# Designed miniproteins, single chains, continued (6), part 7

Each design is a single chain, and the fold is of that chain. pLDDT is the mean over its residues in the fold that is shown.

## One batch from the design tools (miniprotein)

Design m20226
Fold by ESMFold2-Fast:
Structure m20226 (fold): chain A 68 residues (1-68)
Amino acid sequence: TGTEAAKELIRLANEGAERIVVESSRGGTLEVDGKNAAQVAGAALRLIGEEPEEVTIEAGERRLVFRS
């Protein structure tokens, strides 16, 4: 779940998403600037390392839910 969510976060940032909201069952809510590579990398590493059971990623009108 965390790895899949991290890949989607990176994909959205690479596609030009400026504001990405990540809600993790283990880490709470994190707001990521998709144009800030350090923020994107840090959020992706947290998702991979924490192995959350559920992650919600919201960018613009899109909302994606990942479950393990």
Scores: mean pLDDT 82

Design m20227
Fold by ESMFold2-Fast:
Structure m20227 (fold): chain A 73 residues (1-73)
Amino acid sequence: ELKELELQRLIEQGGERAEQMMTKLLLAGREDGVEKTLEQGRAGSPLVAKQMEAAYEKAKAAAAEAAARAAAA
C-alpha cells in the first residue's frame, strides 16, 4: 500500500530519503503515486515543494539510468 503521508514526512526530513522513495515508485510504474504526493507537498509549504521538486528530478534521472542499463544488458 502506498504511504504518501510517510513520503511527505521524509521530504521534510531530507531530500535523499525522498529521492529513494520516489525512485522506487517510478521503477514500480507508480507515477500516479509520485504525482499525487508532489501535489500534496506543494499545498503544504514552499520548502517542502522545493525539496520535492529537487528529489523528483534526481529520482527521474536515477530511474531512467537504471532502465537504460537494464535495456543494454
Scores: mean pLDDT 70

Design m20228
Fold by ESMFold2-Fast:
Structure m20228 (fold): chain A 87 residues (1-87)
Amino acid sequence: MEALKEEFRRGARESVEAARELVRRAEEALEAGEPEEARKLALLALFLATVAAAEASMAGDEELVEEARRAARRAKEVMERAEEALA
């Protein structure tokens, strides 16, 4: 079980970092006037944050679950802003 928990914790950290980077890129795309690109990047960030939350939960890492949920909320915010720009 230890090796499996360590693997899930590592995966969760990598997914959170990837989600945060995609959120940053999505925000940059919005500032550049590219709302379609921003929406796609935010959607990918939301997916990775959701995966990270599941992996963190399987690892029993409550702090990492909260980090993943925060990344997911940020991704949703950027996606909503991109959708407003497309409307």
Scores: mean pLDDT 87

Design m20229
Fold by ESMFold2-Fast:
Structure m20229 (fold): chain A 72 residues (1-72)
Amino acid sequence: SVEEGLKAFEEDFEGLKKWAEETKDYETAIQGLERGLEELEKLEKYIEDEELLKRIEELKKEIEEEIKKLKE
């Protein structure tokens, strides 16, 4: 389901944050996060459920904030 797919994106995001903290390989982590944003934007175009769309928008914002932190 879309909801299960979104949960997988959320879990991948948390995994990338932990991996970046442990390895300090911020460049690879940023690439993974940017890829996740592209995939979420594509997914968003096919979803009509307002609650799921809000959840995707919130996740996208969190990913963008993390990318910004890792680039600093």
Scores: mean pLDDT 83

Design m20230
Fold by ESMFold2-Fast:
Structure m20230 (fold): chain A 79 residues (1-79)
Amino acid sequence: DKKKKELEEKAKEYRRKAVIYRASAGAAELSAAASRVSLKEDEEEQKKLIEKYEKKKEEFEKLAEEYEKKAKELEEELK
């Protein structure tokens, strides 16, 4: 029972981390979109900002998927 509860709490923590990373990816996507519509005189600076936020989005999406997978593996073990 105690071991099952510890695994349940760990699965919930992984789910929470996945949600946070998904939210972070969404924020990065919005930042990239805002950078695309911003009227900046320096096109190279604008391009670097877009690339930075798109890369952050991909990194956060990858982390979200990893934690979602870890949560699912623990949830299957708890069945």
Scores: mean pLDDT 81

Design m20231
Fold by ESMFold2-Fast:
Structure m20231 (fold): chain A 81 residues (1-81)
Amino acid sequence: TQEALDVVEAEMSEELRKELEELGKKFEKALKEKRYEEAYELFEKAVELILEFLREKGEEELVKELEKKVEELKKKLEEKK
């Protein structure tokens, strides 16, 4: 996750970067408040933005890693409901 963000930061637009930063802040707050459903939604939005960018760049391996991370987070959140 962090590795994929580090790779994409150099090439992504400022708008995408700001959007990802905002989602990250909301995600951390949701996790601290144990609002796992909201945390999942925020993380999913961020991942979708990154996945779309990475697909356009041809970074298939990073796409696969991010998709796996989303599935892992989703499973953890579903176990809590």
Scores: mean pLDDT 72

Design m20232
Fold by ESMFold2-Fast:
Structure m20232 (fold): chain A 73 residues (1-73)
Amino acid sequence: NKSQDYLKKSAQLASQSGNTEAMKYSIQGLSYLNKGDNEKAIDYSKKSSDLSDKSGNTDSSKYSQKSSDLLSS
């Protein structure tokens, strides 16, 4: 699913930039999405996006945000 792909990409980019906390939130979002818990997946995707944005990791932030937006639609 596109939301899973976006969260995987976000986690990968966060990891590459050394943002371990944003990476963990993207991984948790992916875990909840795989369990069918879309509400928690959205929450953790937003947390990852916010941390990545604060750290200047704009690409990681955009992918987490895309996942959240797609799940909220």
Scores: mean pLDDT 83

Design m20233
Fold by ESMFold2-Fast:
Structure m20233 (fold): chain A 89 residues (1-89)
Amino acid sequence: SMERVNQEVDGFALGMKAAIAASEGNIEEATKYLEKIFSLPPEAQAAGRAGLAAVARFAGVSQEDIDKILAEKDPKKAAELLYEAFKRA
């Protein structure tokens, strides 16, 4: 259970880092963080999505845009959608 909690905490932090990088226009770094999240177990990936969504909501990104970003399976496309959503926020 502790190993799982550690993976979920790491996933959440990666999600926040991906969103922050995308908000700064750093698509390459955002893509790398998303690739790391997508390599994690499903529960840690869910934590990563939660961390990303938390930063996006704080920045004023719409729930519709957040849902589209979280549904994207390609890390680079997800990073590009995040950046465009931050530009609209």
Scores: mean pLDDT 85

Design m20234
Fold by ESMFold2-Fast:
Structure m20234 (fold): chain A 89 residues (1-89)
Amino acid sequence: SSEEARRLAEEAIRSAELSLEYSKQGDILGAIGQLLRAIGLLIDAERVDPEDRKSIEAARLAVEAGLLALQGKFDEARRLLEEARRLLE
């Protein structure tokens, strides 16, 4: 359902935000663990409601933000997380 996909996307954003904080602290293993969680949540959101474009896009942006954070691109990662949250408003 769209409500379930939205909740999964919100969880993906939270995992990616935590991944960003671990990346800022140099905790690469913690960052990877949270990024893998965000990826799983994106896959689950797409499976639950493949037509919920906003929830899927929000989860996709969250995963992209986590990947950018691992590269040290913290400002870009933060902007994508802000965009993901706006999609779910």
Scores: mean pLDDT 90

Design m20235
Fold by ESMFold2-Fast:
Structure m20235 (fold): chain A 90 residues (1-90)
Amino acid sequence: MEAEELLERAREALEKAEELVESHWDKMDPETQEELKKLLEEARKLLEEAERLLREPRERGEEVSEEQRERAIELARKALELAELILNKE
């Protein structure tokens, strides 16, 4: 799987997770709100870091290294897993 495809999937899942949390926000207890907010913030940070690893070398006219690509895939996968965890909560 290409790093770019995984990043797109993670972005879509995170967007859906954010919409789900927002739509149910008023129905949640404060503890659940705090937990979900932390998970969303962590997922966003992981996704942003993955995007930077692929973007910064290209902005400098350099090729993305194998190590940078592998790291981006790991971060994007983790972000996707966190977003899916939120989506699977009732």
Scores: mean pLDDT 79

Design m20236
Fold by ESMFold2-Fast:
Structure m20236 (fold): chain A 74 residues (1-74)
Amino acid sequence: SLPPLSPEQKAFLDDVREAVAGAREVTELIRAGASEEDIQKHVEELLKKQKNPLAAGLLRALVDTILEVERRRA
């Protein structure tokens, strides 16, 4: 059985889940045909909400990867 999460571990995982959810939202906007300006604005709002620097770094890396993949397909 998995050990129970500490409050600190839960908070960290919640921040990571929020970063992943944000990256998913960016993917959805791109697929919906949102403008580059709308995508950039959404990313800026997601980064403003993310207080955990490791989770913010993960969000940036995921978004950069998504944008690069989509640019290569366009």
Scores: mean pLDDT 82

Design m20237
Fold by ESMFold2-Fast:
Structure m20237 (fold): chain A 61 residues (1-61)
Amino acid sequence: SDEYVKQGREAFEKGDLESARQYAMKALSIDPQNPEALRLLGEVYRAEGRDEGADALFRQA
């Protein structure tokens, strides 16, 4: 879980939103309540222009 969050953060910092999303979802498949993974997915959704989805994820984190 932590390893996937780390990989997703590195992808997000490089602007690879697809890889960042995939890693965040992998982390959530192991721990659906992982706050760091939920925040990462929310940041990806915001970067993609999905503000409503991002806000929902941030509220869960």
Scores: mean pLDDT 81

Design m20238
Fold by ESMFold2-Fast:
Structure m20238 (fold): chain A 64 residues (1-64)
Amino acid sequence: MAEAYLDAGKELEKQGDYESAARAYRKAAELEPSKDIYENLARVYQKLGKEEEAKKYLEKAKEL
């Protein structure tokens, strides 16, 4: 399940749909938190200009 949302997020990110990518990555993180998923969330939130959320997920990625 988490892999499907992670893959969907990566595909959406390649298309430049950062909002949908963030939603897919968040669902992946809810199912199976991982360093990779948090790093993807941080990157996408950074692209969306949500710097505070990006920093939050970077810290979570460092702990996992």
Scores: mean pLDDT 82

Design m20239
Fold by ESMFold2-Fast:
Structure m20239 (fold): chain A 73 residues (1-73)
Amino acid sequence: HMTPEQLEAETLAALAVMYAALAKRSKNVEDIKKLYEEIKRLHEEVERLGNPDAAAITRQALEEVEKYLKEKE
């Protein structure tokens, strides 16, 4: 069964995926940058919780948004 800390990490990872999807649908560079900063905070928190699967998910979300942002700048 998942511990409270594992559940927290998985929840933060799911939120990061949602923010990445919103960012990739946005045409506004400022909105994309705000979502990127939120995903970055979620990634840092997941890394502190020490869940490698969740950290991999948040890292992928960051990489996808960073790539999309570079295309829009």
Scores: mean pLDDT 84

Design m20240
Fold by ESMFold2-Fast:
Structure m20240 (fold): chain A 57 residues (1-57)
Amino acid sequence: MSEKELEAEILVALGRMAASLGDYELAIKLLEEAVEVGSGKAKEEAEKALKEVKERM
């Protein structure tokens, strides 16, 4: 597993947490960064999380 994949996974977790607290603006920024730095499955999870957050704005 690459360091970038781990970074993307952490950003996805932080983005989901921000969304659960109602901070959608922070959640989107974190998830967009996760999509940019992620690859493979980590990027797919980030893109999925980003869509879920945007639907709740």
Scores: mean pLDDT 80

Design m20241
Fold by ESMFold2-Fast:
Structure m20241 (fold): chain A 58 residues (1-58)
Amino acid sequence: MELVEKIIETVKYLKEQGASKEEIRKVADELLKYAREHFGVSDEEIEEAKKKIDEIIN
């Protein structure tokens, strides 16, 4: 889903700007929650996105 890809790109951008892992996780969690509640992103897609985000920030 395009929204998940945009969230992942936002995470990459924040990392390049020097944001902390804690700040990036907080922003990502808020964006993924919004995508789930308002755009019908599945729980499976959210979990896969979280996995990818953890790989990016670590």
Scores: mean pLDDT 81

Design m20242
Fold by ESMFold2-Fast:
Structure m20242 (fold): chain A 55 residues (1-55)
Amino acid sequence: MPRIDVSNLSVDEARQVRGQQIQQLQQLIDQGAPQSVIDQMRNNVRYIGKQTSSL
């Protein structure tokens, strides 16, 4: 899964995207998705969070 680039988004838009990714991560966990998919989604959430924290 490629990382989601939010560098061209506003802080509010990036936070909204992060919130949606967190919801999708929870859904993947609830569905028993493979650990590799869960880890990729967690990395995307962390990456977005790091970008919004530096803005």
Scores: mean pLDDT 73

Design m20243
Fold by ESMFold2-Fast:
Structure m20243 (fold): chain A 72 residues (1-72)
Amino acid sequence: MEEIKKKLRELFPEASEEEIEELARLIEEATKGLSEEEKKKLFEELEKAKSVLEVEIILGVEQLKKAVRKVF
Protein backbone atom coordinates (compact mmCIF):
# COMPACT_ATOMS: atom_id res chain seq x y z
CA MET A 1 0.00 0.00 0.00
CA GLU A 2 2.57 2.62 1.07
CA GLU A 3 4.84 2.00 -1.96
CA ILE A 4 1.82 2.32 -4.28
CA LYS A 5 0.67 5.56 -2.60
CA LYS A 6 4.16 7.05 -2.90
CA LYS A 7 4.37 6.21 -6.60
CA LEU A 8 0.89 7.65 -7.23
CA ARG A 9 1.85 10.91 -5.49
CA GLU A 10 4.91 11.14 -7.76
CA LEU A 11 2.84 10.48 -10.91
CA PHE A 12 -0.12 12.70 -9.91
CA PRO A 13 1.21 15.40 -7.55
CA GLU A 14 -1.98 17.48 -7.99
CA ALA A 15 -4.28 14.62 -6.92
CA SER A 16 -5.83 14.85 -3.46
CA GLU A 17 -4.75 12.47 -0.69
CA GLU A 18 -8.28 10.99 -0.80
CA GLU A 19 -7.91 10.22 -4.52
CA ILE A 20 -4.48 8.65 -3.88
CA GLU A 21 -5.94 6.45 -1.11
CA GLU A 22 -8.77 5.24 -3.37
CA LEU A 23 -6.50 4.54 -6.35
CA ALA A 24 -3.98 2.68 -4.16
CA ARG A 25 -6.79 0.47 -2.85
CA LEU A 26 -8.03 -0.26 -6.40
CA ILE A 27 -4.49 -1.09 -7.56
CA GLU A 28 -4.00 -3.44 -4.59
CA GLU A 29 -7.24 -5.25 -5.47
CA ALA A 30 -6.20 -5.45 -9.16
CA THR A 31 -2.76 -6.88 -8.27
CA LYS A 32 -4.09 -9.60 -5.94
CA GLY A 33 -3.25 -12.96 -7.48
CA LEU A 34 -0.88 -11.54 -10.10
CA SER A 35 2.68 -12.84 -10.49
CA GLU A 36 5.62 -10.48 -9.91
CA GLU A 37 6.13 -10.26 -13.70
CA GLU A 38 2.45 -9.36 -14.27
CA LYS A 39 2.59 -6.75 -11.47
CA LYS A 40 5.70 -5.18 -13.04
CA LYS A 41 4.00 -4.92 -16.44
CA LEU A 42 0.87 -3.41 -14.86
CA PHE A 43 2.93 -0.78 -13.01
CA GLU A 44 4.80 0.06 -16.23
CA GLU A 45 1.44 0.73 -17.93
CA LEU A 46 0.23 2.79 -14.94
CA GLU A 47 3.38 4.95 -15.14
CA LYS A 48 2.45 5.82 -18.75
CA ALA A 49 -0.98 7.10 -17.64
CA LYS A 50 -1.50 10.86 -17.99
CA SER A 51 -4.47 11.14 -15.65
CA VAL A 52 -6.35 9.42 -12.82
CA LEU A 53 -9.01 8.40 -15.37
CA GLU A 54 -6.41 6.56 -17.49
CA VAL A 55 -5.27 4.65 -14.39
CA GLU A 56 -8.87 3.56 -13.78
CA ILE A 57 -9.18 2.41 -17.42
CA ILE A 58 -5.94 0.40 -17.19
CA LEU A 59 -7.16 -1.27 -13.98
CA GLY A 60 -10.52 -2.08 -15.61
CA VAL A 61 -8.74 -3.79 -18.52
CA GLU A 62 -6.64 -5.83 -16.05
CA GLN A 63 -9.80 -7.00 -14.25
CA LEU A 64 -11.24 -8.15 -17.60
CA LYS A 65 -8.02 -10.08 -18.34
CA LYS A 66 -8.36 -11.85 -14.98
CA ALA A 67 -11.95 -12.84 -15.84
CA VAL A 68 -10.85 -14.28 -19.21
CA ARG A 69 -7.99 -16.26 -17.61
CA LYS A 70 -10.47 -18.04 -15.29
CA VAL A 71 -11.98 -19.78 -18.36
CA PHE A 72 -8.71 -21.68 -18.98
Scores: mean pLDDT 72

Design m20244
Fold by ESMFold2-Fast:
Structure m20244 (fold): chain A 58 residues (1-58)
Amino acid sequence: MLYRAVKDQPKASPAFLGLKKGDIVELLKIVSEDLALVRNLKTGEEGYVSLSDLEEVE
């Protein structure tokens, strides 16, 4: 399932993924109510992001 970053997110820790607004990510796993493991399709990097910072593509 594909999602788009709605704003820039700095890489806050080694486990978290840095994102730019408009980056497309693939959802790999929902790990909590507000946390997902995703892959950035542009860079191939995997990491955790806040679900509130993502919107579903279509």
Scores: mean pLDDT 79

Design m20245
Fold by ESMFold2-Fast:
Structure m20245 (fold): chain A 80 residues (1-80)
Amino acid sequence: MAEEALKAGEEGKREYVEPLIELLENDPSAEVRRAAALALGKIGPNEAAIEPLRRAYREDPSDEVRRAAARALGMIGDGS
């Protein structure tokens, strides 16, 4: 499931935004959360992804995930 959503995000499939947000917020693996954040950035501008990415940037215990969320927000053009 996680693998499928991450691959779909790499392909820019907007229908996977919601599964990617779930992975970003709930997956126990920092590597999976990092990949979900980057995949959301690659999909591009989506209002539903902005607040979850901001929350990950502020609150995720992993510095790698926080960095990925910041990069994804930059890719989306949020200007944070």
Scores: mean pLDDT 75

Design m20246
Fold by ESMFold2-Fast:
Structure m20246 (fold): chain A 89 residues (1-89)
Amino acid sequence: SHMKEEKLEKLERARELIDRALEALRAGDLERAIELLEEAKKVAEENPAVVKALENAIEAARAGDAFGAEVSLALAYAAIEVEKLELER
C-alpha cells in the first residue's frame, strides 16, 4: 500500500541520516552530527521509539559524549529495524 511504502521510505531515509551522523561523530564533527540527527528526528517523527533514541543521541552529542551518542544511535537502528519488520507483515 502507499502508506506502507511511505513509512518504509521514511525509515530508510532516517537510517541513512543516522549513518551519516555516525560518520560525523567518528570524525569529531559534533555540530554536523547534531544537524543530521535533527533531520532524522523530523523524518522519523511518527515513530516514538526512534524519536526518543535520536533525542538521547542529540543530547549526548551536545554534551560532547560521542560514545553515548553512538550507543543511542544503535538503539535508534534497532527501533527502525523492528518497525521495518512489522511493516513487512
Scores: mean pLDDT 86

Design m20247
Fold by ESMFold2-Fast:
Structure m20247 (fold): chain A 82 residues (1-82)
Amino acid sequence: MKEEARRELENILRAAEEILEELKATESLSEREKASREAALGILRAAAEFLRERAKDDPEAQELAERTLRVIEEALEVLEAK
């Protein structure tokens, strides 16, 4: 369970980092593209919050979840600025 939660969080972090890099590289987004990215980030945030709660006894999972949520928050801020 602990190892599974960490693996899932690593996958979510990777996906969030990829979205953040794409947003930073993109000059402008259509309203549809903004909505799609916001929905994707919302799903990743919900999954990370769920895994953080499920693995609350695992310090490595807690640190990974905190980092993951921070990347998601940065991506949402970049998206809002477009």
Scores: mean pLDDT 83

Design m20248
Fold by ESMFold2-Fast:
Structure m20248 (fold): chain A 77 residues (1-77)
Amino acid sequence: ATAEQREVLEAEIELSLELAKAAIAGLAGDEEAKRRHLEEAIELAERTAELARRAGDEEMAKAAEETRELLRAELAE
């Protein structure tokens, strides 16, 4: 329980940080950095969804999957 909850929280924090970095890069006009951070955020969203499912947190798993799909749509041009 505790270890699973910690892993979900750590992944969520990393996802939030990469999303913030992507937003900052976008505002700065750094399209290469924005793309890199979006790609990292997609991987973290997928990991967060998997960890949340293992922890039994369906709400967080669904939110992470929705975030992943939104980011994929943004990256796809």
Scores: mean pLDDT 84

Design m20249
Fold by ESMFold2-Fast:
Structure m20249 (fold): chain A 68 residues (1-68)
Amino acid sequence: SARYEEMQALYEKLSPEKQEELEEWAREEEPKVKERFAAAKSDEEKMELLKEVLEKLEEKLRELLAEQ
């Protein structure tokens, strides 16, 4: 998956401090994401939610990279 590969490459460009910031942010977001997935009734809703989660993760990765 091209998006996964792009996000992995962005993560690898982050400093250890920024990687730690991303992990802390992800820990805060995880319960919210799990709740939304549990509430999803269809595979279509789950796919849309996955797309939103990936977009949000990519935005955070780019934000942290820009701060370096």
Scores: mean pLDDT 81

Design m20250
Fold by ESMFold2-Fast:
Structure m20250 (fold): chain A 62 residues (1-62)
Amino acid sequence: SEVEEARKELVELMKKLIKEGKLSMDEVLDIAGKVLDEATERGEYDEKEIVERMKKELEKRA
């Protein structure tokens, strides 16, 4: 599914950024948690949109 592909891309991006020393695991989890908190506050539960926002925020802060 498109959601499975998006999840795989997110996980690979997280691994890459940690391996390259651009972000720590704690920073990756902090970014992901903030995106989830914002989505929950807005009542947004579309998993694909949440994953895409996580990817953008990870790339932006790296």
Scores: mean pLDDT 82

Design m20251
Fold by ESMFold2-Fast:
Structure m20251 (fold): chain A 65 residues (1-65)
Amino acid sequence: ADAHFEEGLRRLAAGDLEGARALFEAAIAADPRYARAWQLLGTVLELLGRDAEAEEYRRRAAALE
């Protein structure tokens, strides 16, 4: 779970938004309570222009904190 999250952060830092999205999705699939992964997936979706999906994932993250 954490390995997917850390690799997602590296992809995001490199500007690989689609790679980061896939890795954060894998992190939440492994641990659906991983609030940080939900938050960062929301950020990546916003950067990809998918604002409605980004808002949904950010709400889920907030509910876990």
Scores: mean pLDDT 81

Design m20252
Fold by ESMFold2-Fast:
Structure m20252 (fold): chain A 55 residues (1-55)
Amino acid sequence: SMQEEINKILEEYDKKLAEVAKEAEERGLTPQEMLERIGKISDEYEKKIEEVKKK
């Protein structure tokens, strides 16, 4: 269902953000670089949710 698809996307999104933040700390990325990376992921996941809603 649409609700289940969206929930899956949100779960993956949240986990991706947490993993990227952790990796950024381990790799020593700057705050700006981390935000750029996370921002791109956020944009992609938001578009996926919009696509599911438009079914």
Scores: mean pLDDT 80

Design m20253
Fold by ESMFold2-Fast:
Structure m20253 (fold): chain A 87 residues (1-87)
Amino acid sequence: MTPEERARLAEEIGKLLGLSEEEVKRLAEKMKGDPAERQQALNEITRRLMKEASKLGDEDLVIKIAEAHQRQDVEELLRIAKKIKEK
């Protein structure tokens, strides 16, 4: 996956989570950055998704989010964000 592809996925996740345009841009820029910046962006996305999944009481989603975070699987995090948005 290219840095541009990771940035695009982060933008979509941010929009689904209702983040401001400024926050979405910040996450996208971090995803194009060094490993530490990418980890910071991934941690922010994961924390926000975990909060939403916890509100839904969906333990399976919480587990999937944790697994995707450990693998740095931004595509899976986007799929999870879409599922949360459907509810």
Scores: mean pLDDT 83

Design m20254
Fold by ESMFold2-Fast:
Structure m20254 (fold): chain A 88 residues (1-88)
Amino acid sequence: SKEEILKVVEELERYFLEKSKEIAEEMKGLSPEAQAAIQARLKAVEARLAKLVTRALWGKVSLEEVKKEAEALKAEVDAILAEAKALR
């Protein structure tokens, strides 16, 4: 249903906000080059999230598709956090 799709998107947005805060803390003390690389990856995730939100609002995505993309975006955010921690 549309309600279930929007709930998945809302949970994903909340997850992204929390992980972005952690990534911001881990970026402190990294080189300018490392910070730029992390920021570029975060902007790419943010763009994909914005596109998913738009598709969900327009009813152009199924619940299965939203769940699959949400898991992919969560995995990428987790990978960015792991990379930031490894570089410190």
Scores: mean pLDDT 87

Design m20255
Fold by ESMFold2-Fast:
Structure m20255 (fold): chain A 69 residues (1-69)
Amino acid sequence: MSAKEYNEKGIELFEKGEYGEALKYFGKAIELDPDYAEAWKNLGKLYKSMGWDDAAKVFFEKAKELEKK
């Protein structure tokens, strides 16, 4: 499974409300491709949905840095 496939599976699980499984797949996407800005952004969204705003901010900031061209 590629980083993109892990990210897509994470999104599907997140949309179903399966936050624990979504976290696992977003984590695997980042492990496989640490420069995958969208996966970092999705981790931020997931943590924010769980009420972990401080952690979410860290992931959003990482995604911003990676999106700079």
Scores: mean pLDDT 84

Design m20256
Fold by ESMFold2-Fast:
Structure m20256 (fold): chain A 61 residues (1-61)
Amino acid sequence: SLSEEEVKLVEEAVREIYRLVDEGAPREEVMEVVRRLLEETGNEKVAESLRRLAEDLLAKH
């Protein structure tokens, strides 16, 4: 279960990933959001979920 603080960080990261992909940002910049989330939360499962989201969005865009 995620803490309230972790939920807010995840929601912010998801919004940033969508924004960056929509703006045509390089893959490295999008993946930096995932790396930062991992550093801030220490939650590998959450970071992996966001990485998969980012990869899916990058592949479809």
Scores: mean pLDDT 83

Design m20257
Fold by ESMFold2-Fast:
Structure m20257 (fold): chain A 65 residues (1-65)
Amino acid sequence: MERSAILRRVRELLVAGDYEGARALVDEAGLSAEDLRHIARVLADEGHDEAAEFARRLAAEREAA
């Protein structure tokens, strides 16, 4: 799966409230903190505050690694 398709899928899972599925896909695909910050920005811009916050937390976890 291309990176852009993975980013879209992660965003879809987060919007659907499937945070476990989103975390698993992020880990399997090896998404960077930068990718996750991008997802968080898109979600926040769309008004999905809870999903955006979860994406920011995932980004922080990756930044620490």
Scores: mean pLDDT 82

Design m20258
Fold by ESMFold2-Fast:
Structure m20258 (fold): chain A 88 residues (1-88)
Amino acid sequence: MEAEKLAEEARKALEEGDLEKAREAAMKALELDPKNEEALEVLARVYAAENPEVSEEAVRLALKARLAALAGKEEEAERLAREAEETL
């Protein structure tokens, strides 16, 4: 529930153009629920907006890999990191 509220806050900040606030809220949501897809989507969009040369899909996959590693799921993290490399 709290992670969901933070993800919603991140989405609103993104809609307002406040990339810094959107990033902070999305990161907090992911700290509570690493599998929160809405927070991952917001964070990926923020990063892609700041780095337009990078694919949003690649960023999303890389973030999922990082979160899997932080959760101790090394095999899943390695698989997702490979998918991110394939997307570039």
Scores: mean pLDDT 74

Design m20259
Fold by ESMFold2-Fast:
Structure m20259 (fold): chain A 67 residues (1-67)
Amino acid sequence: SYKYPPEFHQGLRAVLAERYDEALAHFRAALAQDPSLAGDVAALADWLREQGHDAAADRLRALAAEY
């Protein structure tokens, strides 16, 4: 089983709470540990766009594109 960094789980919790600045900080820390998670962050950005959170989706997509 793959074990995600704790920061990735913290990022997901922040997204659910709509705390996007905190989510970006947590995902940046997770990506620094495991850059292969960029695809998962990009998929989450797509999901946020489907939920109507376009600005948050753009920010997560931009972060994922750095990796």
Scores: mean pLDDT 88

Design m20260
Fold by ESMFold2-Fast:
Structure m20260 (fold): chain A 69 residues (1-69)
Amino acid sequence: DKNVEELARRLGLPSPEAVKALSEESLVDIARALGASEEELEEIRRKVRAGDYDGAAGLILRAIRRKEA
């Protein structure tokens, strides 16, 4: 879970499991605050619903990196 581990570090969470414990709404709200588009937010929702937390974390990390650029 490379993306989940990186996202946990970026958010100051204690473990990758803490990222997986976040609700779909919390993950979407984090991404929205980082300037993610509505298309990206819907993709995050789809990935979380499918259990693809690493994929969802990857999209959030992409938003973080874009905002830092």
Scores: mean pLDDT 83

Design m20261
Fold by ESMFold2-Fast:
Structure m20261 (fold): chain A 69 residues (1-69)
Amino acid sequence: MSAEELFEKGKEYLEKGDYEKAAEYYRQAIELDPDSKLTPEALFNLGQTYMALGKTEKANEYFKKSLAL
């Protein structure tokens, strides 16, 4: 599965409210291709996903990473 496909699955699960699955797919997308043009968006979406899970500290970490790219 490509990083792009993993990113789209992350978005799919985020829209469905399955935040744990969304976080897993976004992490896999980032790990597979960290230099992808999608990586800043994946990091930002992962931040939003952690906010939805109540993990504010992790969310802030990923938001900062998305802005640094």
Scores: mean pLDDT 83

Design m20262
Fold by ESMFold2-Fast:
Structure m20262 (fold): chain A 58 residues (1-58)
Amino acid sequence: GKLYRVVKDFEARLPTELTLKKGDIVELLKVVNEDFALVRNLKTGEVGYVPLSVLEEL
């Protein structure tokens, strides 16, 4: 899938969300809506929903 860089730290607030650190690389699995995407963290293998606002396409 497309690769994205995390540009801002994000702390998960729901069990379906993924905590990300600035500099992490994620694979886009699905754009859910205008605000959220389902991604896989390439470092941890974890999958979850994150805000599109914290991602930048590589």
Scores: mean pLDDT 87

Design m20263
Fold by ESMFold2-Fast:
Structure m20263 (fold): chain A 66 residues (1-66)
Amino acid sequence: SAAELAARRAALEKQRKRLEDILSRTVPLALQLARTKDEEKRKQLEDELGKIVKDIIAESEAERAG
């Protein structure tokens, strides 16, 4: 019971930290992209966000693979 509760809390904390990491890396750029009207700057932000998304996917696949 106590060990199961501790394991569940650890899993939730790990998931929360991962979500916070993903949001901290993506949300500021996504908001900047949404507010940017300059085509050249939009392309730069899209390229940067695309790289971050690819990194997040690769990290998630590595975690699932063990």
Scores: mean pLDDT 85

Design m20264
Fold by ESMFold2-Fast:
Structure m20264 (fold): chain A 56 residues (1-56)
Amino acid sequence: SALLEAARRGLANARAEPDPAARAAASWHAKQLFEQAGDEEGAAEATRLLEEGLAG
């Protein structure tokens, strides 16, 4: 679906983002898209990337 494809692209962009604040924002958006698409594994991966940024 377009939503799931957008979520995957969002996560890939977040992983490639060197700025921590922009990476966190992109990770959060990807998480929301995966949740809307019902992809629990994708949402979990986006959550892990977001948590890594917050862990210090």
Scores: mean pLDDT 82

